# Designed miniproteins, single chains, continued (2), part 91

Each design is a single chain, and the fold is of that chain. pLDDT is the mean over its residues in the fold that is shown.

## One batch from the design tools (miniprotein)

Design m7158
Fold by ESMFold2-Fast:
Structure m7158 (fold): chain A 80 residues (1-80)
Amino acid sequence: SEGVKNAAKTLLEVLQEEREVKPEDKMTVGEILELLKPHLSETQLDAIKEYLKSKGLTEEDVLTVGEAVELIAEGILSSL
């Protein structure tokens, strides 16, 4: 959806303020969440973790940055 795409783009821009990352770069879910944590509420972070768990993902799983920000955006939007 357009909302997910826009939220994912914003999350990618936030990550790029902290590190030189590209959408194709691989990181663990946990690493990406730690970089985003200062920019997220505890409620948003809990919603993200529950959403990722519903997809069978853990903080130890490796995703591309692009895949991760789309899933995180979906998690945030699921809490609204």
Scores: mean pLDDT 83

Design m7159
Fold by ESMFold2-Fast:
Structure m7159 (fold): chain A 71 residues (1-71)
Amino acid sequence: MQLALLQLEKLLRNQADPVILIKALSKLLQLNQEHQDKLRKLPQESWLSLVTLLKGTKNVQEALKLLDELA
């Protein structure tokens, strides 16, 4: 978890390909197809908010709630 979060944060700061970021977030949060579709509709700033929340709380359920609120 911790190493994956650090790598994902680094990819977000370096403006990595959105497809790579979506795949990484989907694996980290164990997203089903419906949540992955919601994630694709969000701006990159929302993905940063999800990573920041997950890093601070270390709670996947809180990150999923934020995803549902943003979508």
Scores: mean pLDDT 74

Design m7160
Fold by ESMFold2-Fast:
Structure m7160 (fold): chain A 79 residues (1-79)
Amino acid sequence: SREAIEARLQALALERGFDGFTPEALAAIVDLFEREGIPESELPLVVALLEEHHLHRNGGRRGTLTLADVEAVRPGILP
């Protein structure tokens, strides 16, 4: 479900030392997964891509994962 994907994404972000996701970032990932039929088993890969991008852009600092982070890594998520 949408709520299960959102909860899993937030848990993965917190586990990796982030403050979580913005609501817009969560919605963008859920919409992508539903539209493209991406299996939930790919969620850890998506969060790993977001972590790499965010750390690169922010000099190794963690924070909140945003819609801009999602849009930057989107090409790596699409089949």
Scores: mean pLDDT 85

Design m7161
Fold by ESMFold2-Fast:
Structure m7161 (fold): chain A 94 residues (1-94)
Amino acid sequence: MEKMKEVVEEAVKRMEPYVSPELLEEIRKRLLEAIKKSEGKSFEEQVEIFEQTAKEIYMLLAADPSVSPEQLAEIAKILGEMEKELIEIAKEES
């Protein structure tokens, strides 16, 4: 869990220039809830949780009029890198 939390906190920090503080806190909350929800689940279930959470965050940001297409593209890269790191940790812990 601690490594996954570190990955989430780093991703949140990287997203800080692109989103409002309120939206950033919502993203952080959803990611931390996903980690908690993944605890004790199979590797396949953990992957589904992380993929679904990243998709939901992307859709939330895409619907926000304060987020430009350029900001959304940078956030998508950060979310993709975070998702990959979380999946790698889940695989190693399985």
Scores: mean pLDDT 84

Design m7162
Fold by ESMFold2-Fast:
Structure m7162 (fold): chain A 76 residues (1-76)
Amino acid sequence: MAEELIKEGAKAIKEGKEALKKGDAAKGTGLILRGIGLVIQAGILISKETGLPLKEGIAKAAAEADKLGGELTGVK
């Protein structure tokens, strides 16, 4: 399900950013790249499910992941 991929992707990006803040560049970068990959996969699923162009599906998945990341970090 695309929503689960978005949630997992947002979590991986958040964990990656925290690892970067702690000085673990290798772990942080790897987690961020994994999260981006999961968001792209969610965008592909949204595109197939809704008939939207792939670009729009990926953009929608990225926006939802950013929203979840903001809620998790308490960013306004």
Scores: mean pLDDT 75

Design m7163
Fold by ESMFold2-Fast:
Structure m7163 (fold): chain A 89 residues (1-89)
Amino acid sequence: MLSDEEIRELVNEFLNEVEELLNNNPKVSPQAKAELRRLLFELIGAAMNRDFETLERIAEEMVALLGKLDPETAKKVEELFKKFLEKLK
């Protein structure tokens, strides 16, 4: 089982990768960026609580929102979520 520090490190890595994809993306509106950041904040709590059901829901919501705006970025975020969830086990 991962320690709280190991989970925090994985969360920070994931957040940095997602923010890099969002910050330079003109297809993602300011309103969509705000909603995505709300979901990322919720993800921190879910990960620290090992709430995998909530993490899967957040993944689906973020990919769905991004898929409407930029399908290529949505696919990259989906791949990042798969990697993140596999590391959490």
Scores: mean pLDDT 83

Design m7164
Fold by ESMFold2-Fast:
Structure m7164 (fold): chain A 81 residues (1-81)
Amino acid sequence: MSMKELIDIFGREVVDLFRPYLSEDQLKELEEGIKKAKNLSEAVKVASDFLDTQPIPPTVKAVRLTSAALRAIGEEIDSEL
């Protein structure tokens, strides 16, 4: 899997997991920010920094971002196996 594909998967997972907390405009901005990242670690940082500006509990942010990252990594592992 390419780094771009991994970041795109992560972005989709983040959008789906945070859809109940954010407006469509906010979700679009978040996804566009993630897609500009150079690697998964930068994508996670971009998402985390954006979500820190929103009224989302820190525990929800941590759990859901970790879940999105693990799902993206799982897709990459399945593609390499």
Scores: mean pLDDT 78

Design m7165
Fold by ESMFold2-Fast:
Structure m7165 (fold): chain A 78 residues (1-78)
Amino acid sequence: LPSLEEQIEALRKEFEETYNLDEDNVEKLVELYKRLQKEENEEDEFEIAKILLESAKKDSSIPEDEIERLETYLKKRE
């Protein structure tokens, strides 16, 4: 299984390259992911992305179009 850091880098690359998210917003999402991992056990990349999306929906500083791109990412991974 990939390490937590490898999972974070994979998600970052996917968001940046596949969904064309801004670098600043990718950094913010990575920061949320790291905080969730400090509070909870290590989980599968897909499950962590779901938790990240749920947290992002509560953060008004993340644009709605980027949240929609995250939802599309999770839908494709199902």
Scores: mean pLDDT 62

Design m7166
Fold by ESMFold2-Fast:
Structure m7166 (fold): chain A 83 residues (1-83)
Amino acid sequence: MTKEEYELKVKILKEMEEKAKELAEKYKVDEGVIGSAMLTALIMLEQGVKEEEIIEKLMKEYKLSRELAEEIIKKVKEMLEKL
């Protein structure tokens, strides 16, 4: 892992904590579950996994709705695009 990659991941993790809290309140889901799902989505997106496969994984493993899984991927992608 490069220094730049590490700094990016630390920044994304901090933003993910804030977004996980927001989504937990909006969707009435446990914050820890959403945080874990967001981290899983981040890792899979960085590995080049297709969005549909990530959505299916989040729904199956974390028992999330499709709408919430899509919102998580959208938020993680927005964070990745910002550096």
Scores: mean pLDDT 79

Design m7167
Fold by ESMFold2-Fast:
Structure m7167 (fold): chain A 97 residues (1-97)
Amino acid sequence: SKRDEAVARIQEVFDELVAELNRLLAEGKITREEAFRVASMFARLASLILDGKPLEEIKEEAQRMLEEARRTLSPEAVAVFERGAQKLLEIAEEIEK
């Protein structure tokens, strides 16, 4: 139940993230490479949650990814990933063992 609910919520967050990336791409505010990198980082973080990794490990990886994103991506792309990561961490906290 909790796992199935987490999968559904992660899918909703991913759909929102993809919709926002598509809008920013259409507006010329981010590149296709940035959109791909944001989606890939989100997928990796989501995978750690679904694999049942410890909450502290998930938090450390999210923070590491955010620091890398801030060095390599535009502020608009970083903001999309930061919002997605925050929602994923909320889901992870709710399913914490």
Scores: mean pLDDT 88

Design m7168
Fold by ESMFold2-Fast:
Structure m7168 (fold): chain A 74 residues (1-74)
Amino acid sequence: SLFEEFDKDGDGYLTEEELYAFLQKHFGLNLPREELKALVEQAISAADKDGDGRINKEEFEEFLSDPEKLAEIL
């Protein structure tokens, strides 16, 4: 799955750095780190239900299935 492709350490969570890689690769975003950080923070805020600053597989799949949240990233 897409989650396992970007979960480099296999801990079941995506960090901000792994989300940077995912958004850049999957959506073709070629933005400075500051702009990518804003998008990552928005994505985490939208997907992170428990407020731990990380996205687990369930939150990630829910985020990808929500067209409104995806439109905010595109």
Scores: mean pLDDT 67

Design m7169
Fold by ESMFold2-Fast:
Structure m7169 (fold): chain A 68 residues (1-68)
Amino acid sequence: MLPSEEEATAGLVELVTIMVEAGASRAQIDAMLAWAARELAAAGVPEEVIRRIVAVARDTADRLLAQQ
């Protein structure tokens, strides 16, 4: 069953937060987001929905990394 846009967004935001707290680089976070986008596409999530989910997670990563 496909996660909702809200569930997928919350999950990626949480994962990004954990990665930043663990000292992950921007490149490592970008690689994870690229992987997540491919998994969502393989599961049949539309490209426009994937773009919204990834944009929120990327914005969260940028904000958290700027605070270090």
Scores: mean pLDDT 82

Design m7170
Fold by ESMFold2-Fast:
Order: sequence, then structure tokens, then C-alpha cells
Structure m7170 (fold): chain A 60 residues (1-60)
Amino acid sequence: GSPELAAARKEFLIASGLYFVRNKTNEEIENDPYFYILSHMVLKSAGCDPKSVESIKNCP
């Protein structure tokens, strides 16, 4: 796999994951396992701690 393609995929997934969670409460994220799992995988690869619902929303 190419590093350029991997970087582009990571950026796309981060933007997609954050888009889902930006306007959600912590309760809403916890009740929707798709948001939690998706953001967990994406933000972990970006160097954030996605294990915390709060960190998903506040990931730099």
C-alpha cells in the first residue's frame, strides 16, 4: 500500500467520523455503537484517545 493513499484515507475517515459526532451528546454517541466504533478506529490512527466519548468530540 502507498503511504500517500493511506494518508488520504486517514484524513477522509477522520473528517467523516468527526462529522457524525460534532453535534451529538455523549449519551447519543454511547447509544449508537456505529459512531463509537467508527470514531474509535479513525481517531486512534490519528493519535487521539478515542476510548473516551469526550475525546472523540474534542480530538484536535
Scores: mean pLDDT 62

Design m7171
Fold by ESMFold2-Fast:
Structure m7171 (fold): chain A 82 residues (1-82)
Amino acid sequence: SALEEMIEALKEAIKLVKKGEWEKAAEIVAKVIKKMKEEGYSFEEINEIAQKALEKLKEEGWSDEEVQLASEAFLRGANLVS
């Protein structure tokens, strides 16, 4: 599902950001956003899915700091798609 793909992309983005690889993290997220746009999702729907994905990371035990890194990676990825 789109939500599951976003969750996986954000998990990979956190790992990349921890290695200082912000551009790679943004690109992984951008690919998922582009795919969702091609599937007909609006910007508002994509943002809602991203928020649900961040909440799922918290439920799975990721730290507030790690979730914030994922949020920043999402914003950078979204800017690449604009």
Scores: mean pLDDT 88

Design m7172
Fold by ESMFold2-Fast:
Structure m7172 (fold): chain A 62 residues (1-62)
Amino acid sequence: LQQLADLEQRILLIADQAERIKLEEELGVLVLQAAVERVLEGEVPPSLLEKLQALEQKIDAA
């Protein structure tokens, strides 16, 4: 959850507006998925952590 907030802040620093919007949309999906997992189970699944890592790499490349 803290990682999602950190990724959002990093996306906001991307100068390319089109790339920023694309990454914001991807982050939004992960935020919703994490919220659902929290309601059903108090744990973030490993697959979601992999998606967060992949998104972080995309943000770094942008």
Scores: mean pLDDT 71

Design m7173
Fold by ESMFold2-Fast:
Structure m7173 (fold): chain A 93 residues (1-93)
Amino acid sequence: LSPEEQAFFEALRAGQLSARDVVEAARGLAKMRDIKSLDRLAEIALEQFPDEWPVYQALAEAFRELGNEEKAEEILAIARQRLADQPPQPLPA
């Protein structure tokens, strides 16, 4: 593991990273085909950013790019459940 990757995960666990940082990291890990780091990123990010749709979308796209469509669909299902409950009623588009 690179020192840069270790520093990234330490900063993420410390709450020092934004949703944007997570989105960029997911894209980078997909390009590197690093499924283990992507899985760890998803675990931490979904706990820290439960209300951030772009995080779910980026993670799902990354897993899909790596051929894990089942995990991508699982992440999107979690997003729909969590974010659908955020507005108290269906709103017009």
Scores: mean pLDDT 75

Design m7174
Fold by ESMFold2-Fast:
Structure m7174 (fold): chain A 66 residues (1-66)
Amino acid sequence: SEKEKKAGELAKIAALRIAREFKEENPEAEVTIEELDKTVYKVTATTAEGTKEVTIDGMKLLKELE
């Protein structure tokens, strides 16, 4: 659906932004982006201190813009 396409684009943009922010804060961090679903992305940052994960739901992001 068109709504799912917009949600997926929002989630991808948010994931890329978060990944960049993690890398800027911790240059040694191993940062990965995983597509869990058409509208859901997961960003994982791994350092010597541990792993941090953020899940981004594009449908929730889209609803906040309405």
Scores: mean pLDDT 83

Design m7175
Fold by ESMFold2-Fast:
Structure m7175 (fold): chain A 73 residues (1-73)
Amino acid sequence: DPDALRVLAGVYRRQAEDYRKQADELFKKGEEALKKGDIETANKYFKLSVEYRTKAEELERKADELEAQARAM
């Protein structure tokens, strides 16, 4: 069902956007910790930011695959 695939792709794109927003906020917290000289806290926030960006990219890739499948139907 191509419509079901498009709906699921939309859900994944919304989740990806939420992860990107959280990644940006985590990166800013990392920069603030770095400015205060708290290297340990900065590294933790930067690692979480990268993790959330990776999750967003995977969700966008899955959404692209679902949309491609829907177009091929």
Scores: mean pLDDT 88

Design m7176
Fold by ESMFold2-Fast:
Structure m7176 (fold): chain A 64 residues (1-64)
Amino acid sequence: MELAKGVDFAKHTIAAIRRAGLPRERQIEVLKQLALGGMSDKDIEEIADALGLSEEEKKEILEA
């Protein structure tokens, strides 16, 4: 995929996770993998907030 100017990567990821209907534990695991893959803490936090994850769950993802 080319660098698509004006595409919000966090927004795209939120839509994909919601469409997949993943349970919370799998959402956390996906976000841990994205964080390890170089996604910014800000984007991870935005996705977690949009999915309704708690502060403890966000901390678990960022400290993976």
Scores: mean pLDDT 74

Design m7177
Fold by ESMFold2-Fast:
Structure m7177 (fold): chain A 110 residues (1-110)
Amino acid sequence: LPELSVTQVLSLEAALKILEGKFDEAKKLIDEMAKHPDFRPEDAVYPLAAAIITKNKEMIDYIEKKLREKGFSDEEIERVRRLANGLAGTPEQFRLMVEPIYRANKDKLP
């Protein structure tokens, strides 16, 4: 299994919280992720994919706002959108992909 950074593990947890309808918890995880110095635009792919799958416009807007506030370019945000749309199948398929990776790496969270 790939070794993930703390921001990548937070990203996977946020995605799972969005799938579960726990949007306040997801926003807190996204905020924590965005405060990390290692935060990359690609780290937003999983929670953005979950927001697209659940058709949650408010969550999509929240994630994109955090990327803009962090100083990422429109081109970088559009790349993240393309990657997220590529992952946006059914909630069940996405959970089956994300949950095992998260479980294997969740001990990296403080």
Scores: mean pLDDT 82

Design m7178
Fold by ESMFold2-Fast:
Structure m7178 (fold): chain A 78 residues (1-78)
Amino acid sequence: MAELEAAAREFEETVRRQLELAKKDKSKAEEVIEEIRRAAERLSATIAELDPENGAAYSQHIHGLTEKIIEMIREEAE
């Protein structure tokens, strides 16, 4: 439980930090996207390990949110 909460907090903090970087320097949008994807993969792996029965559904949800965030970053960079 605490491990899952910690992983979720780290993902949220990483997304927030990376979005701030993208706003300050649009040329770093692709680097920001890679870091966000890496954070999403870490969270998905943690969920799959701690809750294998529901892990697939949570992983799909996280990837869906991640792709929406990436789309927003790319749109703002253009």
Scores: mean pLDDT 78

Design m7179
Fold by ESMFold2-Fast:
Structure m7179 (fold): chain A 65 residues (1-65)
Amino acid sequence: LPSREELRRLARTLARAAAENPSITADGIAQALSEATGVPVPMSTARLILEGRVEEATEELYRLA
């Protein structure tokens, strides 16, 4: 599983992408996170990223590890 630092970097990258592209959905973010981490990531965590709540999303991803 990725380190907390790698998870934070991933969360920031996806949050930036979502802020720049309104077509990015929570479903798409959840899929990308699940593929990157190797664990199922819930929609609630993806929504934190979509809302720009990067630190909260990082903590949730770390707890899923």
Scores: mean pLDDT 81

Design m7180
Fold by ESMFold2-Fast:
Structure m7180 (fold): chain A 85 residues (1-85)
Amino acid sequence: MQAAVEELERRLRELQEELAKEYERLLKEGKMSEEEIEEEIAERAARGLAELLREHPEAAAELLLERSDASREEVERILEELLRL
């Protein structure tokens, strides 16, 4: 359990770093509005997260329960929605 959670956390940090760099790149290019950039980054984040959840569903559920005020039912609902992406 713990090792899988740590691996998922590492991959989530990598995803966050990639998305942050992409956000900065899009801002520097000036071709999109801030709102458009936020939407693009949110879409990429959702897809990346869905992939991670598919690979590590139990670890993802535990991580979300530890880091949010969400109930287990709310976490499961979020995971189901993301897995449909």
Scores: mean pLDDT 70

Design m7181
Fold by ESMFold2-Fast:
Structure m7181 (fold): chain A 79 residues (1-79)
Amino acid sequence: MEEVKKAAEKAAELALSPDPLDREIGLTFLSMLLAFAIKNKDKEALEIIRETARKLLGSPDPEVRAWAERILEEAEKAL
């Protein structure tokens, strides 16, 4: 799923941005990707989202880390 991988990479770039608004947009985008992957039972998309969330756990922003933990938990439950 090349499209999902690129979308997740863009969401991660935004979520790691020094701009708080870009971080919120990135986290929202990644959450939407997760919701669609769960609805479609897309295992490959869920695996991409899970790995993306793991990268976000390294963020210095505690809000980004908290969102990443929730996304990771939901993706792992759906796998």
Scores: mean pLDDT 82

Design m7182
Fold by ESMFold2-Fast:
Structure m7182 (fold): chain A 86 residues (1-86)
Amino acid sequence: SAAAQEQRAKVLALPKELFLAELEEAIANEPNPKIRELLEKVKNKELTKEEIFEELVEIAKELGLELDEQVLKAIENAATLLYTRV
């Protein structure tokens, strides 16, 4: 949606310090413990981009998402964002 794209653009335009603050808030408010653990490992730079991708694929399977080409591409984009912006 246009609103989701606009929100994403705003977050990506933030200075690194503000992006890290938003990430910390996201971790604190994340109800899924596996997603929270992944985000904490990303924040601490403990994972490669490939490892972030693999963890997101496993989370997507647990959430019942079909791993079609579009979903896999979205996960790859998310892994790249998390790896690059932290």
Scores: mean pLDDT 72

Design m7183
Fold by ESMFold2-Fast:
Structure m7183 (fold): chain A 75 residues (1-75)
Amino acid sequence: SMEELKEEYRKLLEEIAKLQRQGLQALAEGDEKRFQELAAKIQELIARLREIEKQIPPEEVEKIRKEVAEKVRAE
């Protein structure tokens, strides 16, 4: 359903942001292997994100992106 796609899209954006923060931590710790593993996971999530994005109206994509960006900044 559309609501399930929107929720999956939101969760993917949040997970990508989380993994990006973990990647920065791995770099700070000198853990290049962990950084590469996290980068690979991020790429897989982005591929899924792009597939879902095609199925959601552009106005709704913009709203979800804004909501997630505000949530991530508040953390």
Scores: mean pLDDT 87

Design m7184
Fold by ESMFold2-Fast:
Structure m7184 (fold): chain A 58 residues (1-58)
Amino acid sequence: SAALEAAARELGVSPAQVRAALELIRQGFSAREAAQLLSRETGVDAERAARVLARLAA
């Protein structure tokens, strides 16, 4: 979706990486937990990623 691609650009990660993080949230992980995993894989700021993922998951 356009929102997913915009979030990927905002975070400097691939759309596939954002989609994987959203899938973790769908499976019961919090946005913070998904963001920590994304941060570990990509080096993105975990707090920033958590805010972006929470907006997308709403």
Scores: mean pLDDT 86

Design m7185
Fold by ESMFold2-Fast:
Parts: sequence; structure tokens; C-alpha cells
Structure m7185 (fold): chain A 85 residues (1-85)
Amino acid sequence: SSSLEEAKKYLEEAKELLAKAKNQKEINEAAQKVYEAWRALPGASDEKFQEILDKAIEANKDAPNPLEAWKGVLNAMIEELEKEL
């Protein structure tokens, strides 16, 4: 479906942005693409998105700095969203 194609496109863009991200601004750009991918999925809910986000944050709470923490969070979220494709 067009929604699944849009979600896949946004996830690929998020992966490319996240791989090269060196600062918070670039992390925010990747995060925006992750959110757009989520919104493109049929049946997406804010509650499920928050659950995935909270779990990803908990898994990365011991990261050495905020940049590495958010890279871990967004990578975990991308992996969970790919399971919905």
C-alpha cells in the first residue's frame, strides 16, 4: 500500500540521517523521519508509539552521553517499526 511505501521511505531516510548524525540537530532530523514513518503506518496509535519510545529510552539510559543515548533510542525505534512493514 502507499502508506507502507511511505513508511519504508521515511525509515530509510531516518537510517541514513542517523548513521551520519554528529549533533543534536542531526538527531532531531532523524527523529522527525522516524515519527513520519510511524504516522504513515495504518493503525498507528500515539499510545503504542509512546510505549516503544519509553522502552527504547530505558534500554539506553546508561549511554555515555545524550547523543549516543538518542542514537540508541532511534535505532531501537527503527527496528520495531520495521517489524510492522
Scores: mean pLDDT 83

Design m7186
Fold by ESMFold2-Fast:
Structure m7186 (fold): chain A 80 residues (1-80)
Amino acid sequence: KEEALKKAVEALRKALDALNSGDYQTAAEYFRKAAEYFREAGDEVGASLAERLAQIAESGPNDIERGVIAVGAAVLIATS
């Protein structure tokens, strides 16, 4: 469980790096990996949120949506 949470946090950080680089497809892929790790850890809420962030990222997010993704990922990292 703890190892899976660490991998989820690592994936979230990589997703944020990709988001900051404007690589929204790579950001979405890492958010999906984070969701898989959250499921492995038994965190269904974290998994659902990470999948939602992936969907927003791959849709070509505007400035507000990018802010929502960044805040959502930061909350997941802080609570993991």
Scores: mean pLDDT 80

Design m7187
Fold by ESMFold2-Fast:
Structure m7187 (fold): chain A 100 residues (1-100)
Amino acid sequence: AEPYRVLTPEIQARWDALSEAVRKILEIYAKLRKEGKLTPEADEVVREILRLAYEANQKILNAKSDEEAQKILDEFETKFRELVERLKALVPDADFPEIP
């Protein structure tokens, strides 16, 4: 069945902001790969970020209430911040986005 989405504008804006931050991480990843500066450790952290973002998106698309969507976003945001801080330690010269 098609996923049912019941997001308020506030929750949607929060997800859009987090998705934009993930997109900027992907731009950093692409640049590192192009320049031959991507380490196996940094590659693994980015892959974990992408997996986490994909899982969060699927959960949000299947959320039946705004409360459920908020809990999914809270969990994603917490883990995403931790992964971005690890990535910053591995590639300190990259221009990282702010996580809302």
Scores: mean pLDDT 80

Design m7188
Fold by ESMFold2-Fast:
Structure m7188 (fold): chain A 116 residues (1-116)
Amino acid sequence: MEKAEEEAEKAKEAAKEAAKAGNGEGAAEGAREAAKGAIEAGKEGGRKGAQSAAAAGASAGGASFAAMLGDAESAGRSASAAASSAAVAGKASEKAAEKAAEGAKKGAEKAKEGAK
C-alpha cells in the first residue's frame, strides 16, 4: 500500500507540473495511465476496488475533456483526482496495491514527458 501511495503522489506532482507548463494533454495522458492501473487493481480488489477504479476512469475522462478545452489547470486537477482514486483501489488488497502503483508510475512518466 505504501508504494501505491508514493507513486500516486509522484503522479499528482507530475500532473501539477504539466498543468503549470500549460500541458493539459500531458496531464490527461498521465490520468489515463493511472486509471488503467486502477482498473487492473479493481479486478483483484472486489466491489470496493472496482468502485475506486470507476472513479479513477471518470476523473481521467474529465482531464481529457479539460485538455481539449485548453484548460490545463482543470486537466491537472482531474489527473490528480485519478491518481488518488488509483491509490484507493490499491488499498482493497495487497495485489491490487501493486497494480495501482504500476499505473500511477506510468501516469507520472507520461505527465513528465508532456511538461516543457
Scores: mean pLDDT 77

Design m7189
Fold by ESMFold2-Fast:
Structure m7189 (fold): chain A 66 residues (1-66)
Amino acid sequence: SERQKTIEHLNQETEKLKKQTKNPFVQQVIDFATGRLIELVEAGRLTPQQALDGFENAKKGAKYLE
Protein backbone atom coordinates (compact mmCIF):
# COMPACT_ATOMS: atom_id res chain seq x y z
CA SER A 1 0.00 0.00 0.00
CA GLU A 2 1.02 3.64 -0.32
CA ARG A 3 1.16 3.95 3.48
CA GLN A 4 3.47 0.94 3.85
CA LYS A 5 5.72 2.28 1.07
CA THR A 6 5.89 5.66 2.83
CA ILE A 7 6.65 4.07 6.23
CA GLU A 8 9.48 1.99 4.69
CA HIS A 9 10.83 5.09 2.94
CA LEU A 10 10.76 7.11 6.19
CA ASN A 11 12.58 4.31 8.05
CA GLN A 12 15.29 4.11 5.35
CA GLU A 13 15.79 7.89 5.20
CA THR A 14 15.88 8.10 9.02
CA GLU A 15 18.69 5.52 9.15
CA LYS A 16 20.64 7.43 6.47
CA LEU A 17 20.21 10.73 8.33
CA LYS A 18 21.28 9.18 11.67
CA LYS A 19 24.45 7.80 10.04
CA GLN A 20 25.43 11.37 9.10
CA THR A 21 25.69 12.39 12.78
CA LYS A 22 27.25 10.90 15.93
CA ASN A 23 25.49 13.45 18.17
CA PRO A 24 23.05 11.42 20.35
CA PHE A 25 20.84 14.49 20.93
CA VAL A 26 20.38 15.02 17.18
CA GLN A 27 19.73 11.28 16.69
CA GLN A 28 17.07 11.41 19.45
CA VAL A 29 15.36 14.41 17.80
CA ILE A 30 15.35 12.60 14.42
CA ASP A 31 13.89 9.43 16.00
CA PHE A 32 11.19 11.41 17.85
CA ALA A 33 10.11 13.40 14.79
CA THR A 34 10.06 10.40 12.43
CA GLY A 35 8.32 8.18 15.00
CA ARG A 36 5.53 10.75 15.34
CA LEU A 37 5.08 10.97 11.56
CA ILE A 38 4.90 7.17 11.24
CA GLU A 39 2.34 6.95 14.10
CA LEU A 40 0.14 9.58 12.44
CA VAL A 41 0.30 7.83 9.05
CA GLU A 42 -0.55 4.45 10.63
CA ALA A 43 -3.49 6.06 12.49
CA GLY A 44 -4.75 7.60 9.23
CA ARG A 45 -4.40 11.12 10.67
CA LEU A 46 -1.72 12.10 8.12
CA THR A 47 -1.54 11.34 4.39
CA PRO A 48 1.67 9.83 2.95
CA GLN A 49 2.45 13.17 1.26
CA GLN A 50 1.94 15.13 4.50
CA ALA A 51 4.31 12.72 6.28
CA LEU A 52 6.96 13.17 3.56
CA ASP A 53 6.61 16.97 3.85
CA GLY A 54 6.93 16.71 7.63
CA PHE A 55 10.08 14.61 7.28
CA GLU A 56 11.70 17.18 4.97
CA ASN A 57 11.02 19.87 7.59
CA ALA A 58 12.45 17.65 10.36
CA LYS A 59 15.54 16.92 8.23
CA LYS A 60 16.09 20.68 7.73
CA GLY A 61 15.74 21.29 11.48
CA ALA A 62 18.17 18.47 12.38
CA LYS A 63 20.78 19.93 10.01
CA TYR A 64 20.75 23.19 12.00
CA LEU A 65 21.07 21.36 15.37
CA GLU A 66 24.45 19.88 14.37
Scores: mean pLDDT 79

Design m7190
Fold by ESMFold2-Fast:
Structure m7190 (fold): chain A 107 residues (1-107)
Amino acid sequence: GELAKRAAEQARISGESALETVKLAAEKGGEPTYASGAGVASIGAGTSALIAGRKGGEEARRAAERAVEASRRAGLAAVRGSPEEEVREAGEEALEATKEAARAAEE
């Protein structure tokens, strides 16, 4: 339905924004201002994925749970000042999981 499509679109937008923020935090070596921004953006992306998942069936809910966990890992990696490669990888995995949750919610 229209609400599920809007929730899916919001999840994709939030996921893309979170990835850009975690990449920036990684480039800045975990500087507190950028790391905090990445953490907040990652929480936002996970929340958006969860909202989208709640509007779908079983597959959408499981995809949303994976997106929440992946987003949490990306945010924590950025906040902890993990190696740039690790932070980027976690951010990319979080975006992919969020896109999958959005896709499943639209089905």
Scores: mean pLDDT 80

Design m7191
Fold by ESMFold2-Fast:
Structure m7191 (fold): chain A 97 residues (1-97)
Amino acid sequence: KPLKRLGKQPLPEDEIMEREARGVAEVIADELAKKLGLTPEQREIVVEAIHRALLEDPDGDLDSILAIVREKLKEAGVPDETIDRILEALRELFEKY
């Protein structure tokens, strides 16, 4: 496979970070959707919320990430009861890391 190394240029660090953060958000959102019975629309909102939290505070602690996720879910019109359940399950998943 020599052809795929012709450019020898690394991917932009920002692109790698965004791709990695999106992948993590997708995996976490799938686990939350399965555990909490989220609709496909709610799952996509959770993916965006987690992805944005990881990009906005990549060195943040769990509480900072949860605060950003709460804000994004609230902006998306997710009910407060559902937000609380998502954040509780998200805290449990992060404690497993």
Scores: mean pLDDT 73

Design m7192
Fold by ESMFold2-Fast:
Structure m7192 (fold): chain A 93 residues (1-93)
Amino acid sequence: MTPSLDDIIAKGRKIIAGMTDADRAKAFAMIQADPKFFKTAMMISRDRDDAITIAYYFMYQNDFDVDRAYRNLVDWSDRYISRVISDGVDRAL
């Protein structure tokens, strides 16, 4: 089952909460240093904190390989958007 946005945010928050303040600041800086990665996360969440959390989740899942993390984020986001559209139709009155 593909993780939902809420699942990714919850898991990402747990990962971030387990880090030191210095490690969190470093991870945040790395995520913001890649404008393509951060922009893609922002397009999904439209909230900076959630975008950072999503981006960090994919970085963590891909051993901080930014290129691999970006490809997986894009793949997941395409699947997520498709499901949101489908769920929107199912929720239509």
Scores: mean pLDDT 71

